Designed miniproteins, single chains, continued (2). Designs and how they scored, part 1

Every score and structure here is a prediction.

Each design is a single chain, and the fold is of that chain. pLDDT is the mean over its residues in the fold that is shown.

## One batch from the design tools (miniprotein)

Design m4001
Fold by ESMFold2-Fast:
Structure m4001 (fold): chain A 86 residues (1-86)
Amino acid sequence: AHYTLANGKALPDEVAKLVKDGETKDNDTFVKQDGKYVKAKKIVKGSFQLQGDAYVATTDAKLEAVNGNTIDVAAGTKDVYILKKV
């Protein structure tokens, strides 16, 4: 499957490297933890707004990682990527 940013643009290389066929779904969310992108399978709580090519957390947010751990995202966190399947 082919995935883009929500605005239809190509994924950044850091995120594109994590997008594997059979392991990626529409609306999969990528956020930096300790300088590296981590995939979250679900937004549990919080709001995100598109700013340019990436999303910004407009509230404190909680995501569910693929291993079931909770990812805490502070309001104002930038460079969050939410995928669109095309």
Scores: mean pLDDT 77

Design m4002
Fold by ESMFold2-Fast:
Structure m4002 (fold): chain A 91 residues (1-91)
Amino acid sequence: SLAELLERLDAFVEEIVETLREAGKEDIAQAVEDQWELLKELGKERPERFLEALRQFLEDLRRLIDLYVPESKKAALLERLEALEAELAEL
């Protein structure tokens, strides 16, 4: 369900933010956290816009993982992102 997907996304975004902070990318980590909070508010206010905005957010996360996440963690996080994107596509 969307609710179960959102719980997994919340946990995933938290892990990405923590990983970026540990890598010394505080400004990028803060931007991701801020974007996710705005997106959650959009989901409450404008659910019809939410799924499109969520797809764009996940695409942006893929780029940030590729650019800034350490190699040792990158493959596992990208695999989890692909699973979440696949779940979203089935909604």
Scores: mean pLDDT 86

Design m4003
Fold by ESMFold2-Fast:
Parts: C-alpha cells; sequence; structure tokens
Structure m4003 (fold): chain A 74 residues (1-74)
C-alpha cells in the first residue's frame, strides 16, 4: 500500500468521524513519504475540525511541525 493510498483512507475515515483511525493512517503515510507533508496537514486539519481536543490529531500536528522545522533548518 502506497503512502498516497494510506492518506486517501485516512481522509475517508475523517469524513466518517473516525478521528483515531484517520490519525493513524495519516501518521503511517507521513512515515512512508515525508514529502506528503501538505496532504497529511490537510487530513490533520479535517480531524481537528471534527474533534479539536483529539490527542491523536495533535500528535500528527506536532510531527508535522517537527518535520517542517527540520526542513527549514536545512
Amino acid sequence: MSAKDLLKQGEELADKGDVEGAAEYAERALKLDPSLIFEVQKVATKILSVDPDSLAAWRVVNELADLQREQLAK
């Protein structure tokens, strides 16, 4: 399964309200292909619009922020 396929499934889970499942798929996609930062950010934003207090969604946001800081430092 490609990182793009994982993101697509994560997006569908977020639309269904499965915040935890959506966050897990987004994390897996980011680990497989860090260049998908913007697509993962879109899924994380969608999750937060459903449940702003989701610890799983905040974990994805933190991983995205760390990757962005690392890329900017280079």
Scores: mean pLDDT 77

Design m4004
Fold by ESMFold2-Fast:
Structure m4004 (fold): chain A 58 residues (1-58)
Amino acid sequence: LEQLEQERAREQLKQFVDKHRDLVQQAYQQALQQNTPEQAPLVAEELLAQALRERMLA
């Protein structure tokens, strides 16, 4: 059972990373509202990385 579930989880995670671009957009919008467009990309990247980490760990 675990073998099939591990393969499914791996493939799902791969596609989830690409399709979770929605999180990037949300982080971008939050960064844009709190910072300038020039700083937004950097802040968004940090926010996304932290959100992804928290989602995986928690």
Scores: mean pLDDT 67

Design m4005
Fold by ESMFold2-Fast:
Structure m4005 (fold): chain A 115 residues (1-115)
Amino acid sequence: SSLDKILQLLDQLLTETDPAKITQLVQQMKDIVNSDKSLSPRAKKVILDALDTLKDLLLNTDDPTFKRQAVELTKEIFELAFTHPHDEKALLEAEITLGVLRIVLGVAKLLEKKK
């Protein structure tokens, strides 16, 4: 239920170009995460950190390829953390995927400075 709602909002982020609306959609997703009592503290942390990283990326690039890759990586983090919120291996995989998302953000920021 929470996963279905957050994935629907994530799909909206893929096509949103207004910085204010991006910020609002990310806040709605954070509200869903913070209200979900089934999530472990570790699962909640990796999801919230992924949302912060995704928001930073979406606000700092207009490149549709980087936006699409960031959304797909964030989707994988959500699927792992919401489906297996108490599984150490699934949460470690989500944290590694967050590391990859952070690398994508770093590359996107470097390339934006060259435009």
Scores: mean pLDDT 88

Design m4006
Fold by ESMFold2-Fast:
Structure m4006 (fold): chain A 82 residues (1-82)
Amino acid sequence: MDKEIQEAKKQLQAMAENYEKLAEKFEEEGEDELAELFRKAAEKLRQAAKNEDDVEKLEQVFQDVQVEILEALQKLKEEKLE
């Protein structure tokens, strides 16, 4: 049990780091909305990794964050279409 929780937390932390790097790149490119999106995603993943001790809940948070990102990206694509 503890190993699975530790692995899940490690995966969330790694993903949060990746999203922080993506946010920095988007901010540098002037994509402020994308930068903010990925920064918020990273923060949610970091908070879950600190506070959740259940593997299924950690996996659910990861899935929820992925869905939020996909939905936001879809809206941004639609806004770019005139």
Scores: mean pLDDT 80

Design m4007
Fold by ESMFold2-Fast:
Structure m4007 (fold): chain A 84 residues (1-84)
Amino acid sequence: SMEEIRKEIEELIKRFRELVDEAARYILDPSKEEEAVEKLREAQRLAKEAVDLAKKAGDKESLEEIYKELAEAQEKLKEAVEKR
């Protein structure tokens, strides 16, 4: 149960990173604004699911990793917007 939850969180984080990377690329293209927004919305949904699972499991280490990933994502997206 705990091991399965942790594995699910890791899969959510991996997909979150992929969506953020895609969104960052789309932000650089003015014609892809709607696609960038859609990728960011899905990334936010996955991040929320990961946080909820980690809280339910009482997994503070996974919560810290999720918050670190969110901070890195915010920095990456900010850089993409500034380059646009």
Scores: mean pLDDT 86

Design m4008
Fold by ESMFold2-Fast:
Structure m4008 (fold): chain A 71 residues (1-71)
Amino acid sequence: SREDALDELVAKHVEELRADPSLSPEEVAQGEAALRDMKRLMLTQPDMSIDEAEQQMDDVVRALKARVKQR
């Protein structure tokens, strides 16, 4: 299902955040919360493709990692 596909994308991106040693536990938790919020919003947008959802989650993870390096 679409929800199952989005759950798998969230799990994948959460694992990427947890695997990054430069991120604090607080920053990982913030990223996890953001990804879960994105899933909720994406569930209200049935016209959004799974590929587009994955791209948006990739962009969020990349932006979070870039912000951490600028502190």
Scores: mean pLDDT 83

Design m4009
Fold by ESMFold2-Fast:
Parts: sequence; C-alpha cells; structure tokens
Structure m4009 (fold): chain A 58 residues (1-58)
Amino acid sequence: SSLREELDRLERLLDIFRENRNRAISLGDSRTASSLDSVIRSIEEEIERLRREIERLE
C-alpha cells in the first residue's frame, strides 16, 4: 500500500538522520546534534501516526 511505502521511506530517512546525529556527537558538534534530535523526533512522531493508521486499515 502507499501507506506502507511511505512508512518504509520514513524509516530510511530516520536511519540517515540518526547516523548523522551520531556523527555530530562524535565530532563534538552539540548544535547540529540538537537540531538533528528535533528532526528525528518529528520523523518518529510521523512514523507512529502512520503505523496507527496502517493498523486501523489492516
């Protein structure tokens, strides 16, 4: 389904941002790490919303 495809895309984006955040932490770039934490939180919230929608439909 298109919802499942969107979920898979968001999961891939989440992995990319988590790797970037871990790299920022390793470099001592706390500002970039904090900004990425905010983005990661937004993506996690969207994934949870989408998962609940899929569960209602399937």
Scores: mean pLDDT 87

Design m4010
Fold by ESMFold2-Fast:
Parts: C-alpha cells; structure tokens; sequence
Structure m4010 (fold): chain A 63 residues (1-63)
C-alpha cells in the first residue's frame, strides 16, 4: 500500500526532509515518475514534510 511504501522510505519517522524522501524513493525505485513529480510540485518550497501529507498526496495522484 501507499502507507507501507511511505513508512519504509521515512524509516517510521513522522516527518522527513523532502530531499531525503525523494532520494530514498528514487534509489529504491518504488514510486512512479508521476508520483515523484507530484511531490516536487507540492513540497518544493518545504524543507520538511509530514508522512501523512505524502500519503494523502500519493493517494490523490493514484486516482
């Protein structure tokens, strides 16, 4: 599920640096290019993001 993927990428943390999350997602190849672009577009001006915000965004992109 999206929640399980995000939990693995965050290492169970409630907040993570946007750059660290993107690097982990790219390295592990677990997100689509469209999902990666959505994170960049929505969180580009944020240094840190909450796990729940990433999950909500990725669920929207999937629909």
Amino acid sequence: SVEEIVDELTGGKEEIDVVEFLQAAIERKVLTPEQLQAILDHFQNKLKVKKEEIVKLLEKVRS
Scores: mean pLDDT 79

Design m4011
Fold by ESMFold2-Fast:
Structure m4011 (fold): chain A 83 residues (1-83)
Amino acid sequence: MEERRRRLAKGFSAEDVAKMDEEELKKAQEEALEEGKRLEEVIAELVARGDGRVLALRARVSAHNDVAALAELEELARRELER
């Protein structure tokens, strides 16, 4: 189950994609796009609330194009969305 957890954290593995039919794959892609929109909305809401961690991470992304800070920001937003 450890490998499956890692694959889900990355999105879809090649094995998962190969086992989906065309309709299932299309729905999964649409759901991923909707998730991306929701994460961006959550980030905007956290910024509006004055969350210091989110503000610092966004500043780092904007000033230094910090990919690690972007990944951490997405993780924070995903955790907030899952609550």
Scores: mean pLDDT 67

Design m4012
Fold by ESMFold2-Fast:
Structure m4012 (fold): chain A 75 residues (1-75)
Amino acid sequence: AAMKKKAAELTKKVLLELGASEEIAQAAADAILAGKSADEILELIKEKAKTGEEARIAVQGLAEGLALIEELKKE
């Protein structure tokens, strides 16, 4: 529970900092909270992206956010 909330918050922050829309950032956060896999979240982001550039930013932000959470899991 706490880990999913942290993952959602970090992923949303990273996406917004990289220039993704609030819609995409929130959708990614909601999907993480719902326990969706990285592949499912990626497909959802690609479907909601209005441009290829927005999709690229969203993919990068998701990967960065998830990598931070995996580092926390290693400890």
Scores: mean pLDDT 75

Design m4013
Fold by ESMFold2-Fast:
Structure m4013 (fold): chain A 81 residues (1-81)
Amino acid sequence: MKELLFEKMGSGGVLLSEELVEMLKKDLGLDEKEAEELLNSTFSADALSEIIQAAYKSGVLSKETLEKLSKLSIEAAKAEK
């Protein structure tokens, strides 16, 4: 089984995932469990990039959430190398 992207990034990735859970709860009206499941489905920088692109096209996420996801994708790409 592939390790989750946020776990690969270490403590920084875990903290960013916690912030994103709270932001997704506010933007999408999700419960904590639903937001965690969405982030836990992310296994690679490529998967995160696809989520960012879909969110940008749909307009459902706030600007703050999109900026945080963009920063996370850069850190994830570094962690996977």
Scores: mean pLDDT 65

Design m4014
Fold by ESMFold2-Fast:
Structure m4014 (fold): chain A 55 residues (1-55)
Amino acid sequence: MSLLDVEGVGEELAKRLRAAGITSPQQMRDAPGEALLSVPGIGVERAVEMARSLL
């Protein structure tokens, strides 16, 4: 799976995630909430939705 396969992640958000060191859905799932929320375009509700979609 690529970051673009995650619900709510477009190409621009995927680039920002990679810049933050999150290069895969697994890394995104396992990332601390604070790190995820530091990415522009990710709010609390979006972070929760993305985490749930990855399980």
Scores: mean pLDDT 68

Design m4015
Fold by ESMFold2-Fast:
Structure m4015 (fold): chain A 111 residues (1-111)
Amino acid sequence: SFERAVLQLRVDEARKLLPTIPEEYRDAAEAVIKLAEVIQKQPDYLTKAALAGSAVPEIEKIEDPFERIKATAAVLITATGEFYDEAVRVYNAESPEELKKILDEVIEKLK
């Protein structure tokens, strides 16, 4: 799944799966891929990938596409060991636009 590829930091595979995401969520999903790309550049990224990847079975049980993308983003943020407040905000996001704004903030802080 898209979520599996993202949580395992397999960015190229996640990008290939982006067309399987409903159009209304694609901008938010692309922001999630960008977050994964930035995490991949961190010196401890293998530990972060292992932590995030452990959540894959639970994330794949989420039937709603938007809730699944939010949970995926929250797990990635939590795996950084920082930005726990932003992870909560992501989980409570009411729109794809709100989700993308929070993700863009986290991405900027990780650069």
Scores: mean pLDDT 81

Design m4016
Fold by ESMFold2-Fast:
Structure m4016 (fold): chain A 81 residues (1-81)
Amino acid sequence: SVGEALEHLGKAYAELLKTPDSKEAIKAVSEAVDKLSQGDLQGAIKYVQEAIEKNKSLKNPSEEALKHLQEALKYLQQALS
């Protein structure tokens, strides 16, 4: 499930790169990946949730990024349980 979460975080990152003014959401995705590389699942979940909120706050949110962030969150929560 961690591998599935990383795959979806990568897809979210790619979609956010196409999204105007998404720097804060991209930063949150990068922080989530960094936490995951440290084995900090709770920290990764926190930053995925932040990335979701930052994307939603954009003038034109990325629906594709949101979908992938939600899938990443699901896989991380399953790994934590």
Scores: mean pLDDT 88

Design m4017
Fold by ESMFold2-Fast:
Structure m4017 (fold): chain A 76 residues (1-76)
Amino acid sequence: KGKELYEKALKSDAAVSAGLKIRIIGDVLEYGELPEMEVIEMKITENGVEREVVVLQLKDSDTPVVLLKSSYERLA
């Protein structure tokens, strides 16, 4: 499940862009009621390096968002 969502996010440039936007504006989030989201913590291997990431799957979104775990923790 987590691996499949991560791979789906990597295949979508929009998901990468969305992840960066959430990270950048984490301290100034001015949204109304956000839709319910599933948070999945997992480990990935990118270019031979293992990293801890968080995959955010919004209930009504076809595209998951991927953040580094350290970035996600700074938003909470």
Scores: mean pLDDT 55

Design m4018
Fold by ESMFold2-Fast:
Structure m4018 (fold): chain A 109 residues (1-109)
Amino acid sequence: LTEEQIEQLRREAKKYGLSEEVIEILIEFAKKSKSLQAAIESGYIKALVKEFKRLYDLILELLNGDEEKALKYFREFLEYIDKNPSLIFFNLSDEERRKVLKEFLEKLE
């Protein structure tokens, strides 16, 4: 990723109301994920930010608003989906995403 792409990702994430802590996790993940880098290079930054906000909000909801746990599990879940690309998580319905996240979170408890 170029510095310009990282800065664009940061701007879009701030525009959609992501906290600095969530933005830093997303940027760190973007630097490590080849699939995310390819999507950014293809011009999908806005769509990606929107999907990651939905994911973080869902994790926060499932954890009853525990922001500290949500930040930790958001990082861990991003690594999980990167290792399991066949899951096609972002192509799942909201109900299917909830099921996958609940199963993931229960496995960590």
Scores: mean pLDDT 80

Design m4019
Fold by ESMFold2-Fast:
Structure m4019 (fold): chain A 61 residues (1-61)
Amino acid sequence: SAEITSIEVKKDGTVREVLEENGVEADYVSIQREDSIVSGPFSELEDEPVKKGDIVTAVRL
């Protein structure tokens, strides 16, 4: 079964940092920003910048 976790970004950083701080592992991520949504494999988006207020959704397969 897939595990899905949504995390509100509290401090600017990267997708990897946000997931590590929350103890969450992901195979696939979605980044919800004010004006856009970006999604893809964690390996491709792990270094993507995120800002306070963004929502990172982690999917573990």
Scores: mean pLDDT 86

Design m4020
Fold by ESMFold2-Fast:
Structure m4020 (fold): chain A 77 residues (1-77)
Amino acid sequence: MEVVGREVASSEEEVLEFAEKAYEAGHVVLGRQVSAEDPETVELTALKVEGELKEEMLKKQKEEIEELKKRLEKEKK
């Protein structure tokens, strides 16, 4: 695994945009909370992954992207 990008997102829309761009590039995104005091702020890391692990991680990332899209759509209501 190799880190190819990092970004701090402060909204779910920013997380979604970063994740979709990384997925289109074939990169896997790993998210973590920067602070427990601010759960909306997430550090996003884009990883270049090779081999069998890449397929599994990209599948999980697609599921996360779809879940986040549904969550954002609910908030727009």
Scores: mean pLDDT 72

Design m4021
Fold by ESMFold2-Fast:
Structure m4021 (fold): chain A 68 residues (1-68)
Amino acid sequence: SAVVERVKERELAELLETLKRLQAEHPPEALPAILRSLGASDLVIEIVEENPEAEAEEIVRRLRERIP
């Protein structure tokens, strides 16, 4: 539904901003633990751990591919 699609896009946009901020303030190795403390989903944490050199935009793109 359009509502579900809008919620997903909003959540992905908020995640993108969060990831950009965290990448600016912390080394890649710290991101999984910080994301877990912020209540990020296990899927988000897995993608970040599997792609430590990926920019925030790339992480969000990979998430969009895995969320139907």
Scores: mean pLDDT 79

Design m4022
Fold by ESMFold2-Fast:
Structure m4022 (fold): chain A 70 residues (1-70)
Amino acid sequence: MVEERVRELVLRALRGEITHEEQVARMLEIMGLTEEEVRAGTPEAERRVRELLELVYRVLEELGLEVPRV
């Protein structure tokens, strides 16, 4: 499940078990995106990045961490 995989990555990053760069790379892989597609700013890539951010915000909220949404 995508949400479970995102939760695992967030927890590992919070524990300092992975770097920020590794976390970003793994999250893009989970969403089926490449860094090049994100940089190109296609509507589909932007939509998937927004979905990823919503998943991250939900995980942080579940952990009791307040993060400002944009």
Scores: mean pLDDT 73

Design m4023
Fold by ESMFold2-Fast:
Structure m4023 (fold): chain A 74 residues (1-74)
Amino acid sequence: SSEYEKALKEIENLVKDMEAAGESLAQILAFLQGLIDLLREEYANETDPEKKKRIEIEIKAAEEVAKRIQARLE
């Protein structure tokens, strides 16, 4: 979806900013894992179905980027 593509691009841009700041791939991966954990907590505590759907899209986008970073480390 367009919302997923936007979320994916935002997280990809965040990763680029972290790389430009001199952070290692392992540090970036740890950051993304922490972000995913935070989003999962937000999802569990959210009662609004529209907000839950938005959080779910953000989780999916962050997981995809984290998976790509993990592959670059292997």
Scores: mean pLDDT 89

Design m4024
Fold by ESMFold2-Fast:
Structure m4024 (fold): chain A 73 residues (1-73)
Amino acid sequence: MASAEEIKEILKKEIELLDELGLDSPFALKLKELAEKAIKAYEEGDLESFYKYVQEMLQLQAEQLARERAAEA
């Protein structure tokens, strides 16, 4: 399983990518918001909130994928 530090680095790179692409969709903005909250929680030593925000990001990605598949059905 990835460590909190490894996940934080992934989130930081994801925010940089979203900024470079100029993505402003509600989904992209929500992912960026959660990633920023997760990084802030990590820097404050709140690993419980860090993992909570990471889990919320994973749930949003799963819900988005489910909506796309439902739209194709």
Scores: mean pLDDT 76

Design m4025
Fold by ESMFold2-Fast:
Structure m4025 (fold): chain A 68 residues (1-68)
Amino acid sequence: SLIERAKAEIDELLARKGRDTLTPEEVIEALMRAGLSKEQAMAVALRLLEKGPTFTKEEVLEAIEKYV
């Protein structure tokens, strides 16, 4: 599923960077790797920016469920 692919891409990115949060650019990159278009990935990132400048994995996955 999209959610499972997104989770895997986010987990790999966070492990590689040694961080617990993602930037908007990293969200767009991870979601595009999971199979979203750039436009869909940017829409998710824009919604997350309403809450703050960086995001947890849980916040990103919740946004995908609500807006994709």
Scores: mean pLDDT 84

Design m4026
Fold by ESMFold2-Fast:
Structure m4026 (fold): chain A 72 residues (1-72)
Amino acid sequence: SLREQFLKGAEGDREAAEINERKAKEYKALAEEYKRKGDEKKAKELERRYAQYYTASSINRSGAEFNEELAK
């Protein structure tokens, strides 16, 4: 059914959001570790990775929410 298609889409987006959120948290933790060690260049690179994964997770989460609303 159309509802089942929207729910499957939401499930996929939700899974992608969770994976990207986990990756974002990992990069954030690594960035703090390298900042503590005084490696500012590496910390900045890891902060950029955090931002990329955080943005991707937000996009995926919005997609999941949109599909969930369409499914009712």
Scores: mean pLDDT 87

Design m4027
Fold by ESMFold2-Fast:
Structure m4027 (fold): chain A 84 residues (1-84)
Amino acid sequence: MDEKLIEKAVKAAKEAYENPDGFSAAINELHAAVLFMEAAEAGAGEEAFEAIAKAVGEEFAREIAELAARLSEAFTGKRPELPA
């Protein structure tokens, strides 16, 4: 399950990175952030971050992780642990 979730997050991140058309990129980045948040909740946050960073670079992976953290805080009021 976690492996498939990480694969989906990587795919969404690649779509955002390869198609940097403003709206499409934003939607795919949001999708990647949600999937990364789900992976982190399942205890696979580090693996998901490494896989995304390998696919699209560390800078973009950090943007996705930061967006995931902000979404988690906004929805749950709880501080997520970030790999960094």
Scores: mean pLDDT 74

Design m4028
Fold by ESMFold2-Fast:
Structure m4028 (fold): chain A 102 residues (1-102)
Amino acid sequence: ASAKRQAIFEAAYEKLVALAKAGTLTKEKVRELLTQAVREAAATYPSMSENQKAMVEYLLAVLNLDYEKLQELAEKYGIEALSEEEIDKMLDELIAELKKKA
């Protein structure tokens, strides 16, 4: 059921837009709210495939700025690890987009 996961991320997005409108949106608050949304979304799966587990673990490592875990997961799953600079740029781009919708 994708509808429950969509609702979780929609609620997180609305909270982020509200923070942008209030002028209180920070990279830390983005990471906090997205971490909660990812964890809640993961809990909606009755069973997770290895690929789904890998995706959730990777997203949580990105949001927690756990660069050692990102490198470990990249090597384990044959994917590219996001750098600190790439993650920071992604957060800046997301904040800019949220401010446009505020």
Scores: mean pLDDT 83

Design m4029
Fold by ESMFold2-Fast:
Structure m4029 (fold): chain A 82 residues (1-82)
Amino acid sequence: GGEGFHPAVAEAGREGQEAVRREIEANPEARGSVVAAGMLIVVGGTVEAQLRLEKGEMTEEEAAELALEGGRRGVEVIRERG
């Protein structure tokens, strides 16, 4: 297969992206730039979690939590700046 994420990180990233998508749908008035920022925060957090896991800097549980934190931060950006 191609370059893939650890299953725990991929699942956490998916949950974060779903949370951001729901927040976007709940706030249709949010500016496109804010929506883009929220999405980039989730994706960036998931990628960082994967890279840190690959470097041995984090456990699978810690990496999954970092990916979930990205989702929470993305949601907050849409709520606060949308």
Scores: mean pLDDT 83

Design m4030
Fold by ESMFold2-Fast:
Structure m4030 (fold): chain A 101 residues (1-101)
Amino acid sequence: SDTMIAIIERWKKEVIALVDELEAGADLAAVLARLGTVTGEAMILLKLEGEKNNVPESVIDKVLELLGRAEVEVARRMRAGDYEGAKRVVEETAEEMIKTL
């Protein structure tokens, strides 16, 4: 679904922007809260769009699992000050989600 790909690409863009804001000196707790919001919104939209287009439940579940795993790993790298590693996780996860669709 082109719409599901657009949701993934928007999540990628928004999370990379959050990593850049953190590196520029934004408050860590505020950035982590926004990461949760942005990722939660992407999960809801991907589930709804996937169900609407009769995407197999196993494929939807895999995409949501990848997103949830990425949120945990990105947050870990943000806390560690590994901004380049955080962005790499976002980019690699977006690519893997698109390949799964």
Scores: mean pLDDT 92

Design m4031
Fold by ESMFold2-Fast:
Structure m4031 (fold): chain A 76 residues (1-76)
Amino acid sequence: GSITLQPKEVTVKKGEKVTFTATVSGAPSSDVKWYVNGELVATVPSGSPLTLTFDEDAVVSASAGNIGDTSTVKVE
């Protein structure tokens, strides 16, 4: 299986909302666990949007089973 998290990189202003989507292919589980700097923030179905707000640089990761993908957030 594979997982694709988008966007892969994003630059935002402090307090700006970013919408992410993670799509799982070839895996039996459709639920995706989302992490910000290693902290679990949400569990949503594959392909469902997740909107987050950032006040500092962060790494967003999405995982399903033993597969994962990451995105980098830069705050200006």
Scores: mean pLDDT 82

Design m4032
Fold by ESMFold2-Fast:
Structure m4032 (fold): chain A 71 residues (1-71)
Amino acid sequence: LKDLADDILKRASLIVNEKAKKLFEEAAKAIAEGDLVLGMEKLSKAVKELTDEDIERIKKWNEENIKRMKE
């Protein structure tokens, strides 16, 4: 759970929308504390607040990570 929370926080650092970023940080905190239900609710709200620019930044980051993972 801590690793998942850390990954969410890393993604949050890419987000320029303050509201979405705050919700991702709250989701990561809930998940780290073991409250998966609250964490998933916060994460769902965070995703809905993402702007097109935030989505493009995450998409490019995912593309780079997929190449690095090499499956």
Scores: mean pLDDT 74

Design m4033
Fold by ESMFold2-Fast:
Structure m4033 (fold): chain A 70 residues (1-70)
Amino acid sequence: GEELVREAEEEMHATDDLAIHREKLKEMLLRAGFPEALVDRLVEAVEAGDEAERQRIIAELQELVEERLK
């Protein structure tokens, strides 16, 4: 039960910080209701260090947020 969760956390801490950030970023955006395709593209852009693509995807996500606030 709970012991297995702690072991998984220790394993995650033994991996690259990038993997942990990737999962948390994806979870956050999916919980916000953003399309999986855009979330996956954003994660890939962050991993690749493609700032231009990252900014384009963020702009598209902002447009979706504006539509959902109406």
Scores: mean pLDDT 63

Design m4034
Fold by ESMFold2-Fast:
Structure m4034 (fold): chain A 77 residues (1-77)
Amino acid sequence: SMKEEAEKELEKARKRIEEIEKRFKEGEDKLVILSELSLVTMHLSITKKYLAKEDPELQKKVEEELERVDELAKRAE
C-alpha cells in the first residue's frame, strides 16, 4: 500500500539523517553534509507529496523529519 511505502521511506530517511548527523559530528566536510541533507529533503518531499498525500498523520511525521533536516543544515552552515 502507499501507506506502507511512505512508512518505509520515512524509516529510511530517519536512518540516513542519523548517519549524516554522526558523520557531521566526526568532522566530515560541511559541503558533503549539506549535499546529503538536500538529497534527504528531496526524498521526504516526494514521500509527503505522493506517498502520504491522503494521510495527514504521515504528512505530519514527514514534516517533523524535514524540520530535523533543516535544523542540521543550519548547524552545518
Scores: mean pLDDT 86

Design m4035
Fold by ESMFold2-Fast:
Structure m4035 (fold): chain A 111 residues (1-111)
Amino acid sequence: MEEELVELVKQEADKLLTKAPGPTLEEAKENEELYLRSVFCALQLTAKVLQEQGKLKVDLSTEELALKVLELVPKETILKITDYLLKNYDVANQCPPVPESLVEPLRKAFL
C-alpha cells in the first residue's frame, strides 16, 4: 500500500511538473522556504491521489487537505516523496507557495 501510494504520486508529478535536477532533502533544509514548499507540494500531490482513491473529500480546502494527508499518511512517506520531487523536478518554480496558515504546522511536523 505505501509503495503503491508513492508510485502513484510519482506518476502524478510526471504529469504536472517539469523535470529538472535539484538538491537533496538535507541540502533543501538549509533553505526553509524551498524545503516547506517541497513538503507542501508532496502533500498536494498525495491529496490528489487519495481523492482519486475516494479516501479524501474533493470539497476540502487546501489547508484541510494538507492536514488530512498528515493524518492518513506517515511523515516518512511524505519525506520520501519530497526527496524524489526535489531531486527530479523544478519545485522552486512549479510547486505552489505554502499558505501562511500552514507554515507553522509544517515547520512543527517536518523541521
Scores: mean pLDDT 81

Design m4036
Fold by ESMFold2-Fast:
Structure m4036 (fold): chain A 61 residues (1-61)
Amino acid sequence: DEAYIEKLEKMLKNAKAYLESNGLSDLIPELEKLKEEAIKNKISLDEFEKRVLRLLVTGLS
């Protein structure tokens, strides 16, 4: 599904930029893993967003 993958990639790029800006580049591999899991397990964009937000909150805490 092209539209699904494009939206996922947009969310991933935004999250990567956020991690880099906050000195959390070491979390990028975890973010990539979330993307692979989303594609493999057909996770909704809403669920993927929630998982990404959890990662970002954990990194900031």
Scores: mean pLDDT 79

